# Ledger of designs, part 73: designed miniproteins, single chains, continued (3)

Each design is a single chain, and the fold is of that chain. pLDDT is the mean over its residues in the fold that is shown.

## One batch from the design tools (miniprotein)

Design m10521
Fold by ESMFold2-Fast:
Structure m10521 (fold): chain A 73 residues (1-73)
Amino acid sequence: SHMEKAEKALKTAEENLEKLRAEYDQKVADGSLTEKEKQELENKIAFYENIIRKLKEDPESLSDALIDALIKK
């Protein structure tokens, strides 16, 4: 069902957000974070934060195609 897919997408999105935050922190610690990488990682983090909010607050607003794509990533 759409709701079961949304719950799976939520778990996957939360896992991806944790990985992105860990990558950001590691690159800061290693001194390897470039300005371009910072901007790209911040944009990806913001994307997942927005998607997680929508999945929690209004999963019906997201298309099945978008939810399926989130599950696969």
Scores: mean pLDDT 82

Design m10522
Fold by ESMFold2-Fast:
Structure m10522 (fold): chain A 83 residues (1-83)
Amino acid sequence: SLDELFLRLAAALERLDEATARRLLAQLEGSHLSPQQVEQLVAAVLSFLSNADEATVRRVLAFLEGQSGPLAAALRAALRAAF
């Protein structure tokens, strides 16, 4: 399900598992998510990272700076606004 993919991406980002995060992000970029689904993904990532320390959040943001696509851009914007 999309909910499981969103949680898997959030978990991979928190663990700094860049290989898994890159693969899942690419899969979701190719999935043509609706604006509502993008908001749900952003909410899931922010919720998961709310339990992470500042160093982890900074490393996640650095990873996302290297990623292309509208989902990566939305996640970068949301993380900068929240943290």
Scores: mean pLDDT 84

Design m10523
Fold by ESMFold2-Fast:
Structure m10523 (fold): chain A 102 residues (1-102)
Amino acid sequence: MSLGLKGKTADVTVTKVDDTTFEITLTIPGVDGTTVALVAQEIAEEIKKRFPGAELLSIKGEGETATATIRLSDPSVTAEDVAEIAKEALEKLGMKPTVTVV
């Protein structure tokens, strides 16, 4: 089944805001924030598969952007680790991600 996201570009920024908390900002040009928030939720589910203690604390969609806040149980996890999972999740959806780590 073709998801309407195949071939779309996505910009994702991952920020480690404290020892266990990450903020993921996802922008998909031409896609409404509600749909982008659903994509960010799929990224959160992939993070939970790799880090079983992961919790999605909040998700907000606005314009063409969604921001998700995720808590992990392991403080050794880096923004690069989270960014790798986000990239893999977006590629699984057939998208072309650009990833920035802050």
Scores: mean pLDDT 84

Design m10524
Fold by ESMFold2-Fast:
Order: C-alpha cells, then sequence, then structure tokens
Structure m10524 (fold): chain A 80 residues (1-80)
C-alpha cells in the first residue's frame, strides 16, 4: 500500500512537472513542491495511515483538476 501510493505520487509529480514545463503556471509549480514534500514525509514514515490516505486523495484530486484545466486526459495513473 505505502509503496504503491509512493509510485502513484511519483508519477503524478512527473506529470505535473511536465505540465509546468509546458504552461509555466506558478500554481502547478507549487503543486509539484507540495507533492515532493509529502513523498518525503511518506518515505520517512511521518504520516499515519489516515494522513497517507488524505494526502493521496488531495494530490490525486488536484492532479485531476489541472488535467481538466489544460484539457489533458488523465490517461495513465493507475491506483493499485
Amino acid sequence: LREEMLAVLEHIRKLLEKLYEETGDPEIKQAVERVKEDIEKLRKGELTDEEMLKVFQEHYRLYLDYMIKYNVDPEEVVVP
């Protein structure tokens, strides 16, 4: 579960970094930094199971919002 959540968050981070390179949107840059911070917290075991789920849900929702904003299909994020 934790390893799978890490893999999905890393994938979201890479997709947002690519979107930032294409758009220059400072809100996306902030989203990338927040994902990076939460990936590190997850790796360090600083989050409870409830906090991990909440963090995952917030980043996934925000990712979908940006995909919709820029008319990009959220095609390849698989939640195991």
Scores: mean pLDDT 74

Design m10525
Fold by ESMFold2-Fast:
Structure m10525 (fold): chain A 86 residues (1-86)
Amino acid sequence: GEEKATKEILEKLNKLLAESQERLAAIVRRYQHTDPALFEQEVRKAGQELLERLKELVEEGKKKGAKEEFIKALEEGIKSIEQDLQ
C-alpha cells in the first residue's frame, strides 16, 4: 500500500542522493583547481540534472500511491533547490 510505495521511493531517493554526492566529488577532484568557471558550470549542471531526476521520482511516487505528505515534502524541497540553482 501507501507505506510500501513511500519506502520504495525513499530508497530510490537515498540512492540518487548518494550518486549525486559522488558526481559532485568527482567534479571537485577534476575542476576545482584547474578552471574555477568550468567548476561552477559543472556543479550547476549536476544540480539541474539532479532536480530533473527528483521530479521524475515525484511522478513515480504519485503513480505508485506514495503518501501525499511525503510527495509534498519532496516537491517543496525541489522548489527550494531550484531557486538556489537559478
Scores: mean pLDDT 83

Design m10526
Fold by ESMFold2-Fast:
Structure m10526 (fold): chain A 71 residues (1-71)
Amino acid sequence: MEELEKEDIEEARKRAEWAKKNGPATTLDEQIAELEERLARAKKYGDPETVEELQRALDNLRARKAAEEAA
């Protein structure tokens, strides 16, 4: 991680995609519930950056759960 170039953007995307594929150690439903609880707390604390990030993560997890359930 000593290189700070476009690799940062590529790695962020790759990591997200890899986590989606390699990630399931726990039920997606449980992960969604955990994120929802965190989001509620972040909202109470008034951390807009965390709230926005958690909202997007939740959307992605829900989409993934739907796809996995459909499979």
Scores: mean pLDDT 69

Design m10527
Fold by ESMFold2-Fast:
Structure m10527 (fold): chain A 74 residues (1-74)
Amino acid sequence: ALDKEKALATLEKQLALGRALAAAGDRDLAIQVYDTTARQADRAADLFSDDPEVVARLEALRDEARANRAAVLA
């Protein structure tokens, strides 16, 4: 079973990687990382649906990944 805190930490690290790639000008890789992060956050929110605080944190990470993706395309 995937630990909730490990899932959150992994997604936060992926989001940071996406930001670093975007800052470096690796736009296509940044978009791929953000898309992967958003999908994984959504899956984790479904897996941990009985924990509303964890779901809220995962949904925030998903929404941030989606917003950062949109910003790369602007």
Scores: mean pLDDT 86

Design m10528
Fold by ESMFold2-Fast:
Structure m10528 (fold): chain A 71 residues (1-71)
Amino acid sequence: MKEAYVMPDGRVFTDWGELGLAVGELYVQGTVVDPETGKPVYIMPDGRVFEDSEEAFAALAELIEAGRVLL
C-alpha cells in the first residue's frame, strides 16, 4: 500500500517534500492581520480561526493527518 495525504483544499500528495510546500502555502494564505488589534490571525482551510501560531500549526497538522489515506 502507498500512503497519500489529501489536503483540505482537495490536492493529493504522495511526496512528503511536496506536502510540506503545500502546507506552507496554506499557512501563508490563511494568515491575515486583525484590523482591531493589529495582530496576525490564522484561518484554517476548514474555517477555524486561531490567534496563536502554535495552535494554528497544530490544527493544520491535525487536518493533514485526517487526510492521510492508504492507496
Scores: mean pLDDT 73

Design m10529
Fold by ESMFold2-Fast:
Structure m10529 (fold): chain A 83 residues (1-83)
Amino acid sequence: MEEEKKKLIEEVKKKIENLISTRFAPKDYVIEKVKRYLKIAEETGNIELLKKILEFLDAVQNRDFETYEKLEKEIDKLIKKIS
């Protein structure tokens, strides 16, 4: 469990860094939102939230607007339940 959590956190951080390093990086508010989600996931230790954040980052990278909008709502709902 703790090893899985550490692995997921590192994957999220790596994906965020990759998005920021891209010449056509997403808008600052998207990056800020993801960093906030990561902070909450680290504080709560919620594995489900970490997995949803990874799916969200993948959708952002692929410019899958329908999927990231759905995942944003799911993440917000999860945060409200665990906080």
Scores: mean pLDDT 77

Design m10530
Fold by ESMFold2-Fast:
Structure m10530 (fold): chain A 80 residues (1-80)
Amino acid sequence: LPVVVQAAIRDVLTPEEAEKVRQLVAEGKYEEAANIIADKARELTRKRLLEMGVPQEEADRIAEENAERNKKIILEELKS
């Protein structure tokens, strides 16, 4: 597995989500796997920003932009 995907499985995903991602990658369903990781990363980023005092609208925007960037990186690595 690519380094970014392995890090997400270790640090971001629940054991059930990690198993699903590994299964999707083995089946060649890269976009579905990347979506699971990106969605979870978005939730964690938003939570962290709100805890730091970032306003809700700004936190949502930053988290979405970050998730989109992460999805692109994950897809590029999985397709390589």
Scores: mean pLDDT 80

Design m10531
Fold by ESMFold2-Fast:
Structure m10531 (fold): chain A 66 residues (1-66)
Amino acid sequence: MPSAREVIEAEMEKARSQVDMSNPEIQARLDALRESALLLAEKGLLSIEEVKEMIELMLKVILERQ
């Protein structure tokens, strides 16, 4: 089975394809989101499904704000 890290990295790759990565503020927000997602999953505080939902929600917020 894929590891939590592999699943999170795949979701982050999708997120990066949906945003303007030339914007340093967006890059910083995605980096912070990735670190938080990995930490929460690695410590077992959230399931992989919950982490995916968190990434999707935060991505939506980033896309709605410049």
Scores: mean pLDDT 77

Design m10532
Fold by ESMFold2-Fast:
Structure m10532 (fold): chain A 80 residues (1-80)
Amino acid sequence: EEEKKELQRRAERFRKALEILDTIMKNGKEKVLELYKEGKYSEEDIRLAYWMLTGKEDPSLSVEERIDRIYEKVKEEKKL
């Protein structure tokens, strides 16, 4: 029961993280920052998106720093 709920919760978080990455690719980092300020994305959602893209957690980074690094990484990988 607890295990299944945890997997479902994890899947939902991964979907939000993928949405953040897609939003950065289509609309840029400013759009993600706007949606974060509006409360659509939490700090946890942005941390997960950062980890999915980079394989690193880097817990000392701020939300804004994470968004900036995600944007740079996405732009670099798209060009490579």
Scores: mean pLDDT 77

Design m10533
Fold by ESMFold2-Fast:
Structure m10533 (fold): chain A 79 residues (1-79)
Amino acid sequence: KIDAEEFLKKAEEIIKEIEKIENYEDYKELVELYRKLAEIAKEVGAEGVAEYFEKKAEEIESKNPTKENPKIKELIKKF
């Protein structure tokens, strides 16, 4: 099982990879990714980080993104 510090490092790396994608916030998989990151953060006891990712998911979901990106789908599978 991954600890909180190792999880935060992996999450930061994944977010940096996503930020390299043009208009990354337009992709619906970003909502799924943030919700998955929030779930794992809760599992490792990082409650503040979980709340942050849940709020991010809600912000992106409120924009009603409809586009798909295979690279974001691939990144989700890493967690």
Scores: mean pLDDT 78

Design m10534
Fold by ESMFold2-Fast:
Structure m10534 (fold): chain A 91 residues (1-91)
Amino acid sequence: SNEEAAEEAREAAEEAAEAAKEGKGKAVLKATGAAIGAIGAETEARLGLDASVSARGAAKAAESAAKEGKGKAKEEALEAAEEAEEAAEAS
């Protein structure tokens, strides 16, 4: 549902933002991109639009952040990717 998609996208945005706070270098830029994409997906879902493309884009950005990240930043980026995929499936 759009409500479930919006909630999962919001959770993805929060985890991606945490990954950006904990990360360094290019991981921060990728995590920031994931957070922006997830905010876009939340907005689309709240407007009753299909958020699947934006949510999948956020998931790929979060996966990239995880590959470049380490420790807590990597873990939070992986959580953001999972939540963004759930937002896409709920869309």
Scores: mean pLDDT 84

Design m10535
Fold by ESMFold2-Fast:
Parts: C-alpha cells; structure tokens; sequence
Structure m10535 (fold): chain A 91 residues (1-91)
C-alpha cells in the first residue's frame, strides 16, 4: 500500500515535470518525463490490488484500477507522441 502510494506520487511528479518542460518548449525533455511516467504506471499495473487499497476512498476494485491505469498509459503515450512531434518540428 505505501509503495503503491509512492509510485502514484512519483507518476504525478513526473507528469508535472513533463508539463513544465513542455511550457519551457523543451519537448524532448517533456517526452522523456512522460516515458518515465509510463514506466511507473506500468509498475502500478503489476500491483492493482495494492493500488486499489491505496485508493480505497474512491471505492475502486482491482479490476477498475487496472482499467484506469490502462487508460492513463494510453493518455501518457498520446502526450508523449505529441511532444515528440513538436520536438521534430522544432528542428
């Protein structure tokens, strides 16, 4: 449970760093932070029961947590692709 909370906090921190890098127009760095965030969320998918326990105030089952984490990964991959496209256009 504690490890799941730390991984959730790390994913949020990486997403914030990606947003800050994108705002600074450092799109390659933003893509790197998003890639790291994806890896953290993939680790959370390996422990959906622990994530459900960490988020028990939300009333989610382990299955619902797994679906939510899959959607989060899809969104992060889309954002990473956009950052990579912006980095290429800046060359």
Amino acid sequence: AEEAKKLLEKAEELAKKAAEAARAKDYEKAAEYLDEAIKVVEKLREIPEAVAEALKDEGLTAEQVEEALERAIERLREQKEKMRELAEKAK
Scores: mean pLDDT 81

Design m10536
Fold by ESMFold2-Fast:
Structure m10536 (fold): chain A 80 residues (1-80)
Amino acid sequence: SAAEKLAEQAIAHWRQLVEAELERWRETKASPEEMRERKERLLKELEEARSTFPEEVQPLVQKAIEELDKRFEEFIEEHE
């Protein structure tokens, strides 16, 4: 559906944003505390964006946010 395609495009952009943020953290030698604070802010923004999507794609968007949260946590754990 058109809604699924738009959600998938948004999710792809969010994945790119997350990878760019992780690269910034590598370059700046960000502390685990700073990383967790930034993660919380970004995930909050994604949750707010999720509320704007149609009900039909909510599970897809929620799963993507959970996967991005896990990606952040894996990175932080590797760099502690």
Scores: mean pLDDT 86

Design m10537
Fold by ESMFold2-Fast:
Parts: C-alpha cells; structure tokens; sequence
Structure m10537 (fold): chain A 100 residues (1-100)
C-alpha cells in the first residue's frame, strides 16, 4: 500500500505510530484515500492526517480543541494551508463520533 509506505517512512523513528499503522493498516488506507478525495490533498499529506484520525478513533478522543491542535500540528509539519485545519478537524470529529 502506498499509504502504508508513506507512513512507515514518515514515522520510522516512532514505535507507537508504527504499531498503530501495522495494526490498523486497512482503516488508515481507507481514511487516507477518503481525505485525499474530499480535500483534494496528495496522499503524502492525507496519510498522516488519516493516521491521526485512526489514533483518535481507537482512543475515543472527542475533544474538538485537542483534535484541532493536532491537525494544525500535522498541517504545519507538511505545509498544508491553514484553511484546511477546521474542515479536516470537523471530518475527523465526525468519524470518531460515528465509531463510538
């Protein structure tokens, strides 16, 4: 999977992230493609956001401020425009609520 290859390269020094990727590869790939299509983002940018979404889903994190802060952190790291932060935050929050 291209998504899994991107994430393993990005998070090569993060054992916790690598474990999440390996345990939830199919969910991460599905969400990365959905984010890529919905927000017109390349998979290089959508993949880290999808991993973040899976992390929030598995840990049942529904705090909008914490999700927004984390999305902004990823956006800043990958040079994703600020205008994407709120729409992606809302998308992730909805996915977490749907999985509860």
Amino acid sequence: SEVVEILRKVFKNDPQALKLIDEHAEEVEKLAKEISEKFNLDLRYAAPLALLAVYFIKNKITDPAFIRSSVRGVANLFLIPEEYVEPITEFILEKVKEAL
Scores: mean pLDDT 87

Design m10538
Fold by ESMFold2-Fast:
Structure m10538 (fold): chain A 60 residues (1-60)
Amino acid sequence: MTYKITLTFRSDDGSVSTKTFTTTVSSPDELRQAIIKAAKEFMDKQPVPSHVVSVDVQEL
């Protein structure tokens, strides 16, 4: 199944950022892993500490 995922992040300086991506997965575990990987990659690239505040998942 193909999903559109929107992650919303809040940084320690109060700024809000969003990351949207599409993934095709065959299991719920693959979907979970894709979300975790995307969130970690985004947070690792931020100049200030950031946290995931929401995850929106839409089936396409």
Scores: mean pLDDT 82

Design m10539
Fold by ESMFold2-Fast:
Structure m10539 (fold): chain A 85 residues (1-85)
Amino acid sequence: MEAGLALLRRPLDEAVALYRQTLTAPADQRPALIARADALIRAAEAVVDSLWPHLPEPARQRLRAMIDAARAEMAAILAELAAQE
């Protein structure tokens, strides 16, 4: 269980960090940073899907909250980028 959480935390933190880099990156570099971050999120979601049937409800709730928090932070960063029109 702890190993599964550790496998998710690092790629989620890296994905959020890449999204934050887009705020200060040159416009030509932003699509590559976003694409890399999206790939990390998809990999994390695949790990969750593989573990999901084997997890008790409290562990599933924790994993869902972790993914949701990362997605919310990335959405906030995208909204900030849109505001920089």
Scores: mean pLDDT 78

Design m10540
Fold by ESMFold2-Fast:
Structure m10540 (fold): chain A 75 residues (1-75)
Amino acid sequence: MIEVSAAHVLLGIEPDEKLNEAVDRALDIYYKQKKSLEEAIAEGKRIAEELGVDPETVVRLIKAEHLILEGKEVP
């Protein structure tokens, strides 16, 4: 599982198990399944709706965690 604690802290978002699950599953699409970041974001929104968490928050966490994993600065 991908740990998203740094992204949560940087964005001022409280850690949530369902948010972490949605982000982890979405990033697996990008990193393990070799699909585009756009596809990962779309799937992240779908998973967020399934789990009852805010899709926009999941998208922000996906983008932040992607930048962290790439060794880039988070805006």
Scores: mean pLDDT 71

Design m10541
Fold by ESMFold2-Fast:
Structure m10541 (fold): chain A 76 residues (1-76)
Amino acid sequence: KPLKVRVTSDSELDLNAIEIAAAVSNAVLKSRGYDPRIRPGAFVKRVAEKLGAEVEILEGSEDTVGPIELEFELRP
């Protein structure tokens, strides 16, 4: 099952960048036949950390192999 994560930021640009990171890494995973060496969750976590966004795991774990699904929350 996919890893499901909520990302919270006060910047729409940061949320858009994280969404693109998830879409690209999921596409790479699919193009490589779901190779477990391709880690969308780990990649998205690194992008979120660089942007200072908050990440909450809703389903799965940090070790989940497979695609990532995102929910976004814009802080006021």
Scores: mean pLDDT 79

Design m10542
Fold by ESMFold2-Fast:
Structure m10542 (fold): chain A 71 residues (1-71)
Amino acid sequence: AQAAYREAAAALAEALAAGDVEGVKEAVLRLAEIYRALGMDEAAEGVLLEGARLLESLGALELAEELRRLA
């Protein structure tokens, strides 16, 4: 669980540095899935909403809306 979280967090950081909006979405979804698997539904919702804000800041409005619908 810890290793999977760190791997997903690293993937998010790399995608953000590269401007890879699809990679940002995938990393955020993976983080949310990890939180939900741990029974941390509020944390999963928070990750999805923050991921949506990051995607909006990168101009990926449609991908941001996808993440908001999942929260």
Scores: mean pLDDT 83

Design m10543
Fold by ESMFold2-Fast:
Order: sequence, then C-alpha cells, then structure tokens
Structure m10543 (fold): chain A 60 residues (1-60)
Amino acid sequence: SAEDKEKIEYLRNIIEDIKKNIELLEKSKALSKEEKKEQVEQGNKQIEELNKKIAELEAK
C-alpha cells in the first residue's frame, strides 16, 4: 500500500540519520573511547531493528 511505502521511506530516513550520527560520534573529542563504542553499538542495534521492521512491511 501507499501508506506502507511511506512508512518504509520514513524508516530508511531514520536509519540514514543514525548512520550520520554514528560517524559524527566517532569523530567527537568530547566522548571517551568506551562511550563511543557503547553508543555505536546501540546505534547499530537500532539500525538492525529498523531493517527488520522494513523487511516485515515489504513482505506484506
């Protein structure tokens, strides 16, 4: 449906924003190496969850 396509595009945009934030975070001098690692791992986990949701919507 058109609504599902719009939802998929919205979720893809969130994934791209998370990826950009991870890149900025890795370049940050304000965070420790351990804090960067934890935030990157959290971001990657969120991306995985969003990709699973996209796959579920595409399978309908």
Scores: mean pLDDT 85

Design m10544
Fold by ESMFold2-Fast:
Structure m10544 (fold): chain A 62 residues (1-62)
Amino acid sequence: SAAEEAAERAVASTRRFVEANADDRAAIQLALDIARKEAAEETDPAGKAGAEAVVRLLESAL
């Protein structure tokens, strides 16, 4: 579905962001704060699963 494809792209984009900013904990923390808010506000199950995957990826980078 379009939502699943968007979630896959968001995870891939977040992974590239983490790799580019591996030594910038402040940038990763800011991205995590934003991702947590987005995950909390998401009501679509597929979108929420994708948003939660982004949160987990950012948490693992800290």
Scores: mean pLDDT 84

Design m10545
Fold by ESMFold2-Fast:
Structure m10545 (fold): chain A 111 residues (1-111)
Amino acid sequence: DPLARLREAHREALERFEELKELIRNKAPTSEIVELAGGALGELARTLLELGPAFEPLAREAVELSLKLLAEITEALKNGDYEAALKAVEEAEKRLRELVERAEALLRALA
């Protein structure tokens, strides 16, 4: 079921975002935060690609969202600004929700 696969990938991404916020709140080592942030959307991007060529633009957006999140977190942590790092994760969660809603709409349109 393509919809179930998409929803599972979204759930996994949200769990990684919760772990990421916890690491930031606990002021974990920058290397741990950066590693988790860099991997957070990989499974979602892969799942979108597996749904077919129509989903390639959304998979690209997921990769771009991941790179933007990584850059914003890295910059915030260089400045010791853990609050800015948390806001970057919260903004990425909002963008992820919009992306998944668009992917679900596309999946319904193709059915």
Scores: mean pLDDT 88

Design m10546
Fold by ESMFold2-Fast:
Structure m10546 (fold): chain A 74 residues (1-74)
Amino acid sequence: ARLTAVTPDGRVIEAEQVGPGVYRGTNLVTGNPAQVVLTGDRDGAGAFVADLGTGEGYSGTLVGDTVLATRPGP
């Protein structure tokens, strides 16, 4: 499955599932590899979004196939 993550500072990450609750892809703003980890597969599930090149991370929630990141860090 594919997933999109959006951060408050305008980062957009597109990722594809590589394991249960684990997605790998690209931060479209930085061009760096990115990872998204979900705590569940339903709306409201907690999510962590990371740019693997910068180490920048965000906490967020899953809504459909989109993660809405709301603050920095896990």
Scores: mean pLDDT 78

Design m10547
Fold by ESMFold2-Fast:
Parts: sequence; C-alpha cells; structure tokens
Structure m10547 (fold): chain A 80 residues (1-80)
Amino acid sequence: MAVEEAKEAVERAEKLALELGEEKAYELTEEEARRAEEIARALAAAGDVEGALEIHVAAGNAGARYNGKPVPPAPPLVAP
C-alpha cells in the first residue's frame, strides 16, 4: 500500500540519519519527504484524509529534524 511504503521510506531515512549523520540524512530525508508528500496529497484527494495526515506529519517531522525547516501545521480534518 502506498501509504505504508511512504511511511517505511521515511522511517528508513530516519534510521539511516542516526547511523550516517545529519548531512547524509538531510539528502535522503528530503527526497523521501517529497515523495511522501506527493502520496499524502493523492490520498487527501481520494478522501483518505487520515492516511494523508499520518504521512504528512511523519514526513514533516523527518524534514524538520534533518534540514532545519519549520514543520507546516497539519491540515484540519473536515467532515461533511
């Protein structure tokens, strides 16, 4: 499942960061975060807001940790 794949990629990048150091982690985390955000947007468009939020938060946390960028606020949950 795409959500699980993105989550695993982010977790793997985080684990590698701890082993290889911040500069290596920054490069890997940036690529993985971008991919995860693309999947999160696709999930939100398909109506899986909770899955999108999970991926978005995980990618944001990884990005903030490794590249020093501020984590954007999580999107609000909207019910019809």
Scores: mean pLDDT 55

Design m10548
Fold by ESMFold2-Fast:
Structure m10548 (fold): chain A 99 residues (1-99)
Amino acid sequence: ETLEIHEDIKIVENGLKAAFLVIKIAEEDEEVIEYLRKEKKLSDEEIEEIKKKAKEEVKLLYKEGLPLLEELKEEFRKKGYLELAKKVEELIKKIKEFA
């Protein structure tokens, strides 16, 4: 049980990191875009396609994902995972700000 809970937490933490990165790309965050250009060696065409996909993903999260994220936040609060609950709350806020 304890080991399964720990593995689920890692999956959620990685998912939250990925979701925040997608939002930064959708917002055209200068640091993230320079990272993609300089460190990942992506072309301008590839970066524009990634931005487009990121914007579509954030819109989908706003339309369909918010109720699930609100439920996830409350479940983490109930279980005492306050830092994960806070990260989910920050993600919800960022999705709403972008929409």
Scores: mean pLDDT 79

Design m10549
Fold by ESMFold2-Fast:
Structure m10549 (fold): chain A 76 residues (1-76)
Amino acid sequence: STLEELIHTIEHSNSAADRLDALKQLSKLVLTKTLSDEESDRVFKALDIASKDTDLAVAEQAGVAAIALAVKKVFP
């Protein structure tokens, strides 16, 4: 699954650039795909981890993705 592959990269990659690219792809996926509640909860958990990343760009992109997902849940 593309979603699970992106989450795995965000949580486990040693490359900040790879984590950032995965977060940007996840943000686009959230905007274009209808997520189940289980998928949304899994994504929010991954974004919470990424928001605490030592790389500032990764942490900022996690914030953007979390807002996008929250808006999508309120305005589907």
Scores: mean pLDDT 81

Design m10550
Fold by ESMFold2-Fast:
Order: sequence, then structure tokens, then C-alpha cells
Structure m10550 (fold): chain A 77 residues (1-77)
Amino acid sequence: MSPEAKEIEKEIEELMKLAHKNLSQEERQALQDRIAAKFTAWIKENNLDPDKQPLLALRKVYEILKEEVEKALAKLK
């Protein structure tokens, strides 16, 4: 596994921990559903095979997760 993939996975874990601490179970489920929908739409729009580009797919999951967690936390102000 590349060092870059490990860094991204660690950041994803940290974002998921942050969501778990600050969001309800229902809010976490809604967030997961939004991330899945956005990732699926991105794959379809770009005609990508995530199995052929796993690092690119991992980066996109991180990007979507970060944006969605930041939006969810901003609403708690």
C-alpha cells in the first residue's frame, strides 16, 4: 500500500471520528447516504472504473467526505 493511500485513509478515519462525536446517528446516516450518492454520480459522469483507478477513487471519497462533514458541522453553530 502506498504512503499516500495510508495518509488519505488516516484523514478519512479522523473525519469519521469527528462526525461520530458531533453528529447524531440519523445525521451520520444522512451524511453517508449523501456521500454514496455524490460518489456514484461522479463515477457515472466521468465514466470511471474505481477498480482501475483506486487511488483516484480514494481521493474523491476523501474530498466528498471532508466537504459533507464540514457542512454538517457548520450547521451546528
Scores: mean pLDDT 79

Design m10551
Fold by ESMFold2-Fast:
Structure m10551 (fold): chain A 65 residues (1-65)
Amino acid sequence: ELGKEVNAAHLPEHPDLPSSRPEEDIVTDSVSGKRYLLSDLLAPHELFITAEGKFLGPRDYLKSV
């Protein structure tokens, strides 16, 4: 929904845990070859706000992943 605020710079990092996810959580687009997190595909309406105050819509988020 519009107005949701998630700061990408504030997303939890796990420096002591592996940053890669199991392949079942990663979907590869057979056309473009790009990889997406399954959770991102299930919730594409989420909005993220960067530390610069920019809004990252679903399309911008997936481009940066």
Scores: mean pLDDT 46

Design m10552
Fold by ESMFold2-Fast:
Structure m10552 (fold): chain A 75 residues (1-75)
Amino acid sequence: SLQQQALDYINEALIAISKGDYEKAIEALKRAQELMSKVNPEASEAFKRAIEAVKAGDVEAALQHLAEAYRLVKS
């Protein structure tokens, strides 16, 4: 399902962030954003904000936006 694919991308991004692999995290989050763009625009926006936070080096903000994206994808 699209929901399961988005959850898999969240998990991939979290693992990448934990390893300091921010480039891989951004790639996973971009795929999740694109996947959600037409079916759950609020989740897509949360992924976009997570990407912006990772690019800014704000890991705490990135994790907060990822938690919101997870909540929205599961709703």
Scores: mean pLDDT 89

Design m10553
Fold by ESMFold2-Fast:
Structure m10553 (fold): chain A 61 residues (1-61)
Amino acid sequence: MPPSPEVRALVRAALAQVRATKDVQERLAIVNALIEHLTREHGLSEEEVSLLLQEEIEAAD
C-alpha cells in the first residue's frame, strides 16, 4: 500500500534536518530515530522506511 501523507511528511521533515546538519553522526541519529518511529508507530518495515528515504532524497535533489 502507498505510504500515508503523514508518513511522507515525517520523512521529508527528517531529511530537512539531515540537510541542515553538517555532522555525519547526527545525520545517522536522525535517520535511525525516524526508522524506529515509523516501524514502531506506523507498522512499516525497515526496508520500506529505507525505500521512502531514498525516494525523498532523489526527489529533493
Scores: mean pLDDT 77

Design m10554
Fold by ESMFold2-Fast:
Structure m10554 (fold): chain A 84 residues (1-84)
Amino acid sequence: MLEEALEALKKGIESLKKGDLETAVKYFQEAVKILEKLLDEGHEEAKPLLATAYYLLSDVYRQLGDEEKAEEYRKKADEILKSL
């Protein structure tokens, strides 16, 4: 599961670098789902990666003009980071 989350983050970042914002969102959302499940299972090492995925989603949604989702993911990332 952790390796799958890392691969999804990598593919999302590659999509973001190419300007494919919609594909980047899909990969970052996939990473979030995997990382949230890992945290639910007690894998604390997922927290920094989950915060990273939320920050990346916030940035992509801001670029897409979805200010509400950008703010939502930014707050989620900040909450995780404060719990570290």
Scores: mean pLDDT 84

Design m10555
Fold by ESMFold2-Fast:
Structure m10555 (fold): chain A 89 residues (1-89)
Amino acid sequence: MKFEPISDEEAEELAKKFLEYLSKPGSESVAKAVALQLILSTFAPKDHPYLLKVQAATFEDLAKIYEEQGNLEKAEYYKQKAEEYKKKA
């Protein structure tokens, strides 16, 4: 049992792949995105700029899901969170 955080460059590459898989329809692409997100959240440096971009993209997707469900309050909340994280990235 050893914890070794990945490098900033490696985290950036994984974050790019996560966003790419997340944008593709299909259960396999979603599973790959989830696996990469778990790796990034566990091993990547906490303040890496690319993690902020991944979080922003996740909040944007959550906002769209809640908007589609008719939950406009939650959609607005996550849209604001996505914007906040994009500004920090």
Scores: mean pLDDT 66

Design m10556
Fold by ESMFold2-Fast:
Structure m10556 (fold): chain A 61 residues (1-61)
Amino acid sequence: LREVAKKILQYILENKLPDTLTREELIEVAKKVGISQEEADALFEALGKDEITRGDLFELL
């Protein structure tokens, strides 16, 4: 899970994406960095919400 969050966070920072991403936007980012749907679903389950911030991802690191 930490490695998944790290890859997504790095992509967000490098591509200057918004601080807040919807579930749909995060799934698209996950696809671009080679993260599976199953891994993305586990991330949402851990965070417990459909809209996440960079801060939420940092808490998983």
Scores: mean pLDDT 77

